Designed miniproteins, single chains, continued (4). Designs and how they scored, part 100

Each design is a single chain, and the fold is of that chain. pLDDT is the mean over its residues in the fold that is shown.

## One batch from the design tools (miniprotein)

Design m15690
Fold by ESMFold2-Fast:
Structure m15690 (fold): chain A 86 residues (1-86)
Amino acid sequence: AEEKKALLLEEQKQLAESDIAEAKELYKLGKYEEAAKKYLLAGNFYAYTENLEEAAKAYEEAGLAYEKLGNLEEAAKAYKLAVLLK
């Protein structure tokens, strides 16, 4: 219905995809806290735009990054977000 709003959401989706790519590289570098934060940001955007499968994947990746940090409580919270996205 709103062409300009749809275009802005598409641009934000591309930024979220970029955040996922950056998070993957941060994870490979052992920067797990930074990776987790980028995954959470992308997951929140995908959840807001009802791209629930992409949001669930992003939250799962954030959980894995928190597990690498030994932050099991934060990992559990991220995994719960992935499960509750419906």
Scores: mean pLDDT 81

Design m15691
Fold by ESMFold2-Fast:
Structure m15691 (fold): chain A 59 residues (1-59)
Amino acid sequence: MSVEELQEELRRLIEEARRLGAPERFIAGAEKALDSGDKTLLLAAIHETRRALEELRRR
């Protein structure tokens, strides 16, 4: 995936995390990764956000 594609995916995941009530601290961290434009940081943030969403959906 390109950096642009990763940013689009992460932006979508952040929106869902906010809707499900994720902590603001977590959202801020994910947004920092989004702003970095770093492929490694974006991939890590996407993975972490997906894991957090999975846990939030289980409730």
Scores: mean pLDDT 81

Design m15692
Fold by ESMFold2-Fast:
Structure m15692 (fold): chain A 57 residues (1-57)
Amino acid sequence: MEEELERLRASMSEEQREVVRYTADKLRLIGLEINEELGRLTEEERREKAELERRLA
């Protein structure tokens, strides 16, 4: 019981870190999508967008 609670709290800490990372990735993806619509997306940024979409999906 106590071990499960401590494991849950450790998982929650990891979940908090994941939420922050996810939010940052989503904001980055939005910026890349705006650049794509404006025709300003480079090949490197297009690859980054594909990687972010794969990671967030």
Scores: mean pLDDT 74

Design m15693
Fold by ESMFold2-Fast:
Structure m15693 (fold): chain A 63 residues (1-63)
Amino acid sequence: MSREELTAIAREVLARYDPSVELLDVEILSDNVVGISLSRTPSVEAVQALEEALGKTLDLRVV
């Protein structure tokens, strides 16, 4: 899955579960880990949905 595909999925999930959170960046850190930079701390439901949709472990960063 490309960075562009991961970004599109992450934006869709955040829009559904926590629309107040802005997606700032998506970085592929390894085969199993994606770095996600967010404008604020996401809800627990949003984090769970992101992990499920992306199929990766998340490294979350709040800017």
Scores: mean pLDDT 83

Design m15694
Fold by ESMFold2-Fast:
Structure m15694 (fold): chain A 133 residues (1-133)
Amino acid sequence: KAKEYTEAARIFYASGDYEKAIEFADKALALDPENAEAWHEKGGAYYKLGDYEKAIKYYEKALELDPENARAYHNLGEAYYKLGDYEKAIEYYDKALELNPESLRAYENKAKAYEKQGKLEKAQEYLDIANSL
C-alpha cells in the first residue's frame, strides 16, 4: 500500500540511500498521487543528491497538497539558499516560522542567509533569537 512505500522512502532517506528513497516515493505516488508526504520525501532525496531545482519542484507539489507543512517551507528555503537565492530562502524560512515560531533551525538558517547578503546586523539578530530558544 502507498503508506508502506512512503515509510520505505523515509527509511532509505534516513539511511542515505537517496536513489532508493526516490524509487519508493515514486511507487507511493503511483498508488496515490495526492500523497503530500511522498512528494516531500522525493524533494528531500533530490536535495541530498544536489538537484536543487527538482527538490524545489517536488517540495512545491507537497505544499500544494499540504500548505501548512512548516518543514516543507523550511526545506524550500534551504534549496533556494543552495541556489544562491537568499531573498527567496528568507521568504520561505519566514513562512516556516509563521507555522512554527520556535524553529531554532529556521532562525539559524535565516541568519546564514542574511550573512550571505552582507546584512551582518540582521544575521546577529536572528542568531540571538535562536540562542534564546
Scores: mean pLDDT 89

Design m15695
Fold by ESMFold2-Fast:
Structure m15695 (fold): chain A 67 residues (1-67)
Amino acid sequence: EAEAEELFRKGVKYFEEKKYEEAVKYYEKAISIKPTAERYRNLAEAYKKLGDEEKAKEYEKKAEELE
């Protein structure tokens, strides 16, 4: 749990630095430990920034299924 949150926060920092590929990697690691709607939404936004609209839509749907 704590490890997943730490990885997620690192992803957020990379996203703020516009390092979207690194943000995706850290978000995916956090989700692999514990999926949450917030983590899926942030992963979807990172994919939007990378131009991968198909994956962005997929992960937005996963976030909606969790809340």
Scores: mean pLDDT 85

Design m15696
Fold by ESMFold2-Fast:
Structure m15696 (fold): chain A 67 residues (1-67)
Amino acid sequence: MSERLKLETEAGVVMVAAATKYSLFGSEEARKILEEASEISNEIRHNPNADLEEARKRIEELKKKVE
């Protein structure tokens, strides 16, 4: 799997987890995580010059927060 596709997939997993928390508990932190993960996913998907190392770091931070 390409690095870009792997990061898009990981961002998607974070988005699903955050959306689930937001829908069940109304967590504003979960909504913020969902928005940030969506922004990272859009950057990776639409910007061919996206910094994939920075994106990976941001996704890992969001994974830690959503747990």
Scores: mean pLDDT 81

Design m15697
Fold by ESMFold2-Fast:
Structure m15697 (fold): chain A 66 residues (1-66)
Amino acid sequence: SMAKKKQEAEKALKELEKTGRELGLEDIAAQMVAEARKLLEQGKYDEAKKLAETSIETLKRLARAR
C-alpha cells in the first residue's frame, strides 16, 4: 500500500530528526531531512525511507568518531 509506505517514510524522517537532535548534529541532520523530504514530496517513499535510514547510520558513526 502506498499509504503505508508514505507513513513508514514519514516515521523514518522523524527518527532522523530525533537522532540529529540527540547527537547534537542538528544542522547536518536538517540537510539530510531536506533531501529525504524532497524524495517524499515526489512520491518516492521507498527511496526517502532508505535515505533517512542510511543518514541515521551516518550520524551515529560521525558521533562515535568524536
Scores: mean pLDDT 85

Design m15698
Fold by ESMFold2-Fast:
Structure m15698 (fold): chain A 99 residues (1-99)
Amino acid sequence: SEKVEEILKKAEEYAEQLAKKHGLDERTRRIVLVTHLEALAKYYNLSDEERAELYAKLVPKLTPEQILELEKRFGRGRTRLVLATVAADGSLEPVERLL
């Protein structure tokens, strides 16, 4: 959605700025991105569905519905960290190990 895309853009810009300032690698940049997305999602009071749409844009191999299922089964914190590593590495192995 429009709201989800705007929030993602803000989080991407923040993560990029921190990565440039501190010389962060891509994996660390993605962790910063996911952490800031979580803060923005909480601040803007996003629904579970809107939050799943945000993470699906980071990991196009997963649908929002699959992300909701993972969060419901394994908890939000664990799922988000795994999704950040998948986005950085391009491999679904961490998600497959969670399932």
Scores: mean pLDDT 74

Design m15699
Fold by ESMFold2-Fast:
Structure m15699 (fold): chain A 115 residues (1-115)
Amino acid sequence: AEELGRKGAELGEEAGKLAAESGSPEKAKRAGEGAARGGALAAKKGTGAGAAAAGAAGLAAAGAAWIGAKRGDAKGAAEGAAAGAKGAAAGGAKGGEKGAEGGLEAGELALEGAK
């Protein structure tokens, strides 16, 4: 579970880096949306406060990325998406094995959105 959470966080960080390097608010927004989808899966499949925190972190990522994209702030949007993906991964890991799988998926979907 902890190893999956760590991998999810690393992918979320890479997603933020790619989105920031692209200078594209749209890619940052997609990364945030990916983090939200993975966080929701962690919340649905995981248990306890960690799983709920993963869902909340994913939603926060989407919101931050959206606001940044609206302002033309690609860097701020990318930072929001990365922070949310990392939060979803960490919360997911605390939600047990199924929560950790959702946290990993948050990082994977964020990275896919950033490409």
Scores: mean pLDDT 76

Design m15700
Fold by ESMFold2-Fast:
Structure m15700 (fold): chain A 82 residues (1-82)
Amino acid sequence: LSRKQLLVAEASMALIKAAVLRTAAENQGNEEAAKLAQEAADRLAELVAEAAASEDVERVEELAREAERLARETAKKVEEIE
């Protein structure tokens, strides 16, 4: 894989993690957590699309890091919702 392809894959994994969190929250009946995870998944889908469309590897690296941070922050917020 090229570095760009690997970074896009990493951003895509962040999106998958957010989608899994949404499904888990829905299964637990936690509407607020599900909404938070869905909003993160929507934003992550935008980041993945931008990374895939970019020819600048440095920009793709920034987008992949933003995606990982967003997924991590979302997981923490979902865990904190009672």
Scores: mean pLDDT 85

Design m15701
Fold by ESMFold2-Fast:
Structure m15701 (fold): chain A 63 residues (1-63)
Amino acid sequence: SELLKKALESGNPEIQKLAEKILELEKEAVRAIARDHDYEKAEELKEEIKRLEEEIKKLLEEA
């Protein structure tokens, strides 16, 4: 996503760590759906990703 690209390119280690966390959670969500058919777990991971995206937006706006 555009947000993750900006975060990774920000040069800010705190923002970059949050973006990397989102990428890991996205991979987990894909595995939960595609391999395990665990849609409830995938939904929980999506909610966590949304929280981290809001944190990144806040940090990028304060920079």
Scores: mean pLDDT 80

Design m15702
Fold by ESMFold2-Fast:
Structure m15702 (fold): chain A 95 residues (1-95)
Amino acid sequence: LLDLLKEVKEEVERMKNLTPEEQVAAARRIAQRLSDYLLEHRDTLSPEVQQLLARLIDLAGRIADAAEAGNFDEVEKYREELLKTIDELIKLLES
């Protein structure tokens, strides 16, 4: 999970330099990767980790929806919140 979260963090950080169409594609890919991980590992993950992963999936979906709608202020807001939530989850896993 830590390696996946670090890869996702790098992709989200690069997202600000992408076109709107590329931002939608990246956000949908992030949501899918995190969702697949959550579904595969739900029985081995703590409830706290599951809640944070679900939040990351929701935030990635909101980025995609905002980018499709042309609401770039919302894209930046959700991108910042996604990065903060990734850092919180990484800290939890390393503690």
Scores: mean pLDDT 83

Design m15703
Fold by ESMFold2-Fast:
Structure m15703 (fold): chain A 76 residues (1-76)
Amino acid sequence: SLSDKVKELLEKLEKGEMTEAEREQFEANRWIGEVLRRLGEVLDEAFKEIQAGADPEEVNRRIEEEGKRLTEELKK
């Protein structure tokens, strides 16, 4: 999983085995992990709304809009 790969990278960092290039790549991609985390929260809320009878198409449109907003916010 993505979390397992992050754990492996952190273990390499603690052992001093991470190269400068690996450190730069990890730092450059941290924003992606944050987008996925926040999008997961949006998806959990959307799932609850669909379970309560909301239109999946309307919920999907809102998820797409929120995903674009989060990517724009965290990419900067």
Scores: mean pLDDT 70

Design m15705
Fold by ESMFold2-Fast:
Structure m15705 (fold): chain A 79 residues (1-79)
Amino acid sequence: MSIEQGIGLVIAAIGLIFQARLYLKQGKYEEAIRAAEEAIRLAEEAYRGSPDEGIRRVAEKAIREAKEVLEEAKKGLEE
């Protein structure tokens, strides 16, 4: 994976995390789950494919944050 591709994936993942958090605030739990799952997928792709340690570090943080949002959204659906 190119550095540019890795950066693009991380930026997209971060954007999806912000969108998922907004969906959580709106009580849109299904949309929050979809956005968080997509963010995890993109961040994991960047983590596995990137040769750059900085990109991998940011991707790892994005995976962690997206998983936190995903768990919160799932709990909201269990109401």
Scores: mean pLDDT 86

Design m15706
Fold by ESMFold2-Fast:
Structure m15706 (fold): chain A 78 residues (1-78)
Amino acid sequence: MEEELELDIDIALVLIQVAVLKLTESRKPISKEAKELIDKAEELVDQALATSDPEERRRLVNEAKELIDKAIEIIEKQ
């Protein structure tokens, strides 16, 4: 239960990060590379929400977090 709650919180945090990055784009254009990473992270979160396997869900969420971190790095370099 606790591990599932932590995973749900991680999913929520990734979704919040995606929303913040999309709001940032509306004020300053972001690179195509950063947009593609954000879009892929959203897709991975959708897949995580669709899976019933906790290990697969955690793997997908971790991959989404890594993509968001890369997108932020690209945006900060602009």
Scores: mean pLDDT 76

Design m15707
Fold by ESMFold2-Fast:
Order: sequence, then C-alpha cells, then structure tokens
Structure m15707 (fold): chain A 69 residues (1-69)
Amino acid sequence: SAEKAKEEGLEELKKLGIGEEEIEEILEYAKKKIEEAKKAGAPQSEIQTLENGKKAIEEVLEELKKAEE
C-alpha cells in the first residue's frame, strides 16, 4: 500500500541521515521553484506537477514529525 511505501521510504531516509531539517530545506527549494515557474509564465500543467511534488514532500515531512514525537 502507499502507506507502507511511505513508511519504508522514511526508514531509508533515516538510514541516509536525512531528517526533518533536510526535508524542510527540500520543501523550501520546491516552493521557490514554483514561484520562479509562475513568474516565468510556465504552463498550468507544469505548475500543477510542481505543486503535486510539493504536496508529496509536505506529506513526508508530516510523517517525520509524527515519528519524532
């Protein structure tokens, strides 16, 4: 299931030393890229793809925050 894949992904990230701070940096980078794409007049389909990617990163960050409670 998608939930199991996320859990396995989080375990691999921990093994690689990638934690909450690293994911937050990736999220900031994604937000910046979306702003740049919007300023450049990128197609709506490209913006939608970037927004979907940002949402996936936000979900990973939420899972990490729950694991570190």
Scores: mean pLDDT 76

Design m15708
Fold by ESMFold2-Fast:
Structure m15708 (fold): chain A 58 residues (1-58)
Amino acid sequence: SSLQKEAEELRKEAELLREAAEQLMALNNNAKTPVYEKLLEEAERLLEQARELEKQAA
């Protein structure tokens, strides 16, 4: 369904954001910068949206 595909895309975007956050943390001597926090917050938001869409598709 369209909702399931949208949820899948959101999960992939969240994964990319988490990878980017981890890379930034590594480059900054494992420090959690404001950008790191915003990337993780956005990733969590996308995952939450994906879960909601998956529930609607069921």
Scores: mean pLDDT 85

Design m15709
Fold by ESMFold2-Fast:
Structure m15709 (fold): chain A 107 residues (1-107)
Amino acid sequence: PSTTATSATVTITVTSTDGTQYTVTITLTVSAAEGAKLAAQGRTPADAALLSLTAEGDTLTVAVTNVGSEPVTVAVEVRDADGALLASATVTVAAGASATVTLALPA
């Protein structure tokens, strides 16, 4: 297997005001060239973007800022405590750009 990573996964647990927990999985995918560049700097694809998550009521907002030199594809999945997929979205963020993804959380 190659030692150059082209994707990284971040897993975050979000707790609603009623105590319901959701698992949010964010997968960052970069080009092979960007992956190699990051590896040469001792970094991973997770370093290609800045992530901010805000959960309010029934809405999860994921803000993404691409700090790399190439596009980053960001895939977001929200799962319940049993692992059932509740919501998902994918966005491609251009180099130096920002995007927001809004996902519905069940009550």
Scores: mean pLDDT 77

Design m15710
Fold by ESMFold2-Fast:
Structure m15710 (fold): chain A 100 residues (1-100)
Amino acid sequence: MEKIEELKKRIEENPNDAKAYAELGKVYYDIAREKYGRGGGLIGSPEGQELLRKAIEYFKKAIELDPNLAEAYKLLGDIYSDLGQEEVAKKYREKAEKLE
């Protein structure tokens, strides 16, 4: 998608743009869910797992640069829940709630 290219260019020009990393993570997560669904369908697909891995990497970079990005923590919680890692998901959701 054109949006991925735009966000990657924005990161090349400003590597500290936390919002660009968060938006890129969200785009990869949205693609994964649209094409592979949720839960077992998503994690049972090598392509779905790769999209989730990219989303996680971008969200982790976003919160490293700006630890107050509540949406990034919320979406990390959703991804880890999709991966069946409920304890990890809970910790990210609790962090998101504290930032609101």
Scores: mean pLDDT 81

Design m15711
Fold by ESMFold2-Fast:
Structure m15711 (fold): chain A 80 residues (1-80)
Amino acid sequence: SMEEYREMLEDLKESADYFESKLDWILKNASQEEIEAVIDLAEKLIEELKKLLPKLSEEDQAEAEAVIKRLEEEIAKLKA
């Protein structure tokens, strides 16, 4: 249902927000191996958001696309 898909989006957004909250710490303190593991987790999160995207309302799709873009920008910073 649309409600279940919105709940899935909320859960994925919470995961993305948690990742963002740790980004500064990761960039300053994490080993290369830990950074690679974090990138893998973020890429999986993007994959789940992309799978959910066609099942969301137009408004929720825009929100999900914004989260995907933010995660992609954060991954680019980790790869720098």
Scores: mean pLDDT 86

Design m15713
Fold by ESMFold2-Fast:
Structure m15713 (fold): chain A 120 residues (1-120)
Amino acid sequence: GDPETLAALARALREAAERVKNSGIIEAKSPEDLGKKVAELFAEAAQEAARRLGIPARVMASVGEIKVEGDTITIDVMLRVEALTPEPAGAAARIRVTAKKIGDGKYEIVDVEIVELFTD
């Protein structure tokens, strides 16, 4: 893809990470349900960012490993954005989300880290 489109897709991924980081408290039935909800929030945030940048895009978010250590939950998310332009371009990020259980069925997002970001 062209450098400007790749840069815009990378920006969409970074904006999605910031939005999820600022999501605050998420209600979930389990760490696995939390992972699903976090992935959905990433997909929605990335789709919105791509839309604001004027890029027709397909967004996919998937949950990888979920690690539970007491009240601390670490979730790996793979987030991918593909431009549906005549010259297709893609970007993907591996993201680590840290959440803390703060009550019955309530989790606070305390950190979101982009571990790797790829463009093609």
Scores: mean pLDDT 88

Design m15714
Fold by ESMFold2-Fast:
Structure m15714 (fold): chain A 93 residues (1-93)
Amino acid sequence: SERQRRLLELETEAALLAMELSVIKKYFEDNPDASPEELQELIDKVKEIIDRLETLRKRAVEEGAPPSLIAFIDQMIEEAKKLLEELEKRLAQ
């Protein structure tokens, strides 16, 4: 059904954003000597991911997505915001 297709699209986008966030987090953890320029690029990417996750959350609510998907998106937003804080703290130091 069209609704099933839309829900699958939301789930796929959530999974892709989670993978992108995981890659950034791993790079940050593996590169303690990352330059200010590299840190700024990661900050910009994480901010974009947060905006995309917030948009995705709104779409998920509007489409009547399962509570589990909405909870997953909320968790990813929280994790992205924590990573952003850590990146900004390192850049400020």
Scores: mean pLDDT 91

Design m15715
Fold by ESMFold2-Fast:
Structure m15715 (fold): chain A 95 residues (1-95)
Amino acid sequence: MEKLLEEIREEAEAVMAILKAKNVLLDGVEKEMSPEVYKEFLEAVRNGDWEKAEEIIKEHGSEETKRRFELLLEARRALERKRYREAKRLAEEAI
């Protein structure tokens, strides 16, 4: 029981950290980009077109926003591999 509860807690903490980091990224992107570019970025993310989202960030994002985006991609990959502690650390670094 305790091991399962600990795994659930670690997963929840990683998911919450990623969500917080995503909100920080979106706030930064909205402030840095024109409304037209921001809409295109949101549509790429919505469609799962991470290649296009990365291109938009590289062309229009600040160095801080580019770094945050890279960390979020790594955090998401760590989460998919069930490496919850690594995913949490990477997401927290993206904030």
Scores: mean pLDDT 84

Design m15716
Fold by ESMFold2-Fast:
Structure m15716 (fold): chain A 89 residues (1-89)
Amino acid sequence: MEPVLALTLALMSVASSKRAAEKAGDEEKAKKLEEAGRLLDEALRAAEAGDLEKAAELAKEAAEIAEKAGDEVTAKNAKRAAEVVEKAL
């Protein structure tokens, strides 16, 4: 899987989970997922610019925040994205 695709899938995952948290009224989870989404967007931009080291670091931070939010799916997708980016280094 290419880095940009892996990061895009993680970003789609966090967007979906954030919307679900907002619908459920879970404001704390929604805020954490918003932060994870920002980091994944920055990671995607870094990867598109060829800064794979920065992209991997940001994706790892996003995975940790998603895990703390209780979003196992996004955490797994962000971790996978970081691994894919690191293998491209």
Scores: mean pLDDT 85

Design m15717
Fold by ESMFold2-Fast:
Structure m15717 (fold): chain A 73 residues (1-73)
Amino acid sequence: MREQKGREYIFKAERAIKEGDLEKAKEYVEKALELLGEDHPTALYLLAEVYEKQGDKEKAEELRKKAREAEER
């Protein structure tokens, strides 16, 4: 099931962020977005956290705004 696989990638991304593997976390979030939709708020917030931790604060803020807008639909 597409949604189940997407949730698995969300879980893997959260683990990778906690372990400090930001490249792997980004790959997992991108796969989750492919499966759950490019506007999936949880995946966008996780991707924003990855960019923030990599020092790309501008991209992180852009992604957080996109996630907030997607929640309102």
Scores: mean pLDDT 82

Design m15718
Fold by ESMFold2-Fast:
Structure m15718 (fold): chain A 57 residues (1-57)
Amino acid sequence: SEIEELEKKRDELVEELVQLYREKRKDPGSAAELEAKIKEKLREIKRLQEEIKKLLG
C-alpha cells in the first residue's frame, strides 16, 4: 500500500538523520554543513508524516 511505502521511506530518512547526528558529534568542524543536512531531512520526514496522516484520515 502507499502508506507502507511512505512509512518505509520515513524510517530510512530517520536512520540517515541518526547517522548525521553521529557525524556532527564526531566532527565539530563540519557541524554547520551537517546541521543544514539535518534540517533538510527533518523537513522531508515532516512532509512524509503529514502525507501519511492525510491518507489515513
Scores: mean pLDDT 82

Design m15719
Fold by ESMFold2-Fast:
Structure m15719 (fold): chain A 55 residues (1-55)
Amino acid sequence: SDEEKLEAMRYFRKALNAKSLEEAKKIVDEFAEKFGLTPEQREELLKTVEYLLKN
């Protein structure tokens, strides 16, 4: 749904605004739990966030 997509975007924004990689990981874990992501999907999301935080 559009609401779920908007909420997902808000979590992604929070992760990108994290002060540390550890904080970003916690936000990604909360997102994965809330949206029922598989371990593989969660790892892919974390890699994307890590890449964007470093670059």
Scores: mean pLDDT 80

Design m15720
Fold by ESMFold2-Fast:
Structure m15720 (fold): chain A 90 residues (1-90)
Amino acid sequence: SAAEKKLAEAEAKYAADPSAENAFALGEAYYELGLEYKKQGKYDEAVEAFNKAIEAYEKAAEDPALKKEALEKQMEVSVEILEIAVERVT
């Protein structure tokens, strides 16, 4: 998928240069992949991808220039995880 390709590119870029900007891009790629898994009903894979997105955004938040956006993204991803938890009991 486009999301899987984007993740592979973001992982390679972060491995070469673990900057806050590349960590943010890695977070975006994992978030997009998590949303794709969620749409497919692959909730375990979605939660794993969302947790990896949060970890990447936490790294990005170490840069003062990206901190606000990274924290906002962490909140957004956390809501997606909570929505999956609710879906599983309804």
Scores: mean pLDDT 89

Design m15721
Fold by ESMFold2-Fast:
Formats: C-alpha cells, sequence, structure tokens
Structure m15721 (fold): chain A 65 residues (1-65)
C-alpha cells in the first residue's frame, strides 16, 4: 500500500486532514498508513505535490498500476 497510487471512485472516499474531501477521479499516493478497520485506514498521502493526513475508505478507491 505505501508508495502505491490510488484513484477516488466516489466523492468523500478520502477525507483530508484540512477537512476537504477528494472528488471522484482524483489521484493520490499513499506514503504511510495505519489500519483503523477492515475498510478504513488513516494515512499520509501525497496529492498534487502536497502531503496530507487522510482518512481513506478502501471501498471507494482503486489502485492504479
Amino acid sequence: LAGERFRVLEDGGVLLGDGSVLRKGDVFEVLSYEQVSSHLIRARVRYRGREYTALIDLRKVERIA
């Protein structure tokens, strides 16, 4: 998971630490994470060149090759 790129499938699948949410189609990279539940992780992400803390619903994102 760390170092992998993901695309958002549904608005609100990624909540950034500043309170903003990523939109469907947005691409981000997971830098580090801790698992909260089977489908939720708390992560450090890189989005458009900036780093954020994030809460990610793994059911609402897909890995990009």
Scores: mean pLDDT 84

Design m15722
Fold by ESMFold2-Fast:
Structure m15722 (fold): chain A 61 residues (1-61)
Amino acid sequence: AIAWNNLGNALLALRRYDEAAEAYKQALELDPSFEEARLNLVIALQESGREAEAQEVAALV
């Protein structure tokens, strides 16, 4: 989980938003309670124009 979140953070810094979103999704698949990865996934999806997916992720408990 942590390694995928770190990869997502690096990709986000490089403005590779679609790849960052995929890395954060992998982090959440391994740890669904990883709040930081979930919040960062919402940001990556919004930046890539994937607003509907961002809203879906934001609704996860």
Scores: mean pLDDT 78

Design m15723
Fold by ESMFold2-Fast:
Structure m15723 (fold): chain A 60 residues (1-60)
Amino acid sequence: MKITIDLPADEGIKKAKELAAQGYDVTLKLKKGTDGKTGIDEDIVKAELAGTNIKLVIED
């Protein structure tokens, strides 16, 4: 089953790790701060997801 998580980075990372640990095919969708409100540190997110099977999608 494919699950897409569209939550704030901190909460989204936690949920994605939990679901991936249960064997789900997880996609974490984050925004790159295009609207000037939310900046995402891509390297930090990638480090948090290291060792998981989670797909990271960063929107413009």
Scores: mean pLDDT 70

Design m15724
Fold by ESMFold2-Fast:
Structure m15724 (fold): chain A 65 residues (1-65)
Amino acid sequence: SMEEKRREIMELSIELQDLLKEKLNPADRYARLGEIQSKLAKLINEGKYDEAIALLREEIEKVKG
């Protein structure tokens, strides 16, 4: 459902933010988070929840290395 997808986006966003805080310095963290949040907001506003979830999963894997 759309509500389940919105919940997943929120949970993945929290996971990404926690990983960025752990792995990156403040400047790099703020820059990367800003870029991701901009793309994420656009996808959510367009109703592209599956693409938003895929973006968050990809960015989480990139941070993990």
Scores: mean pLDDT 86

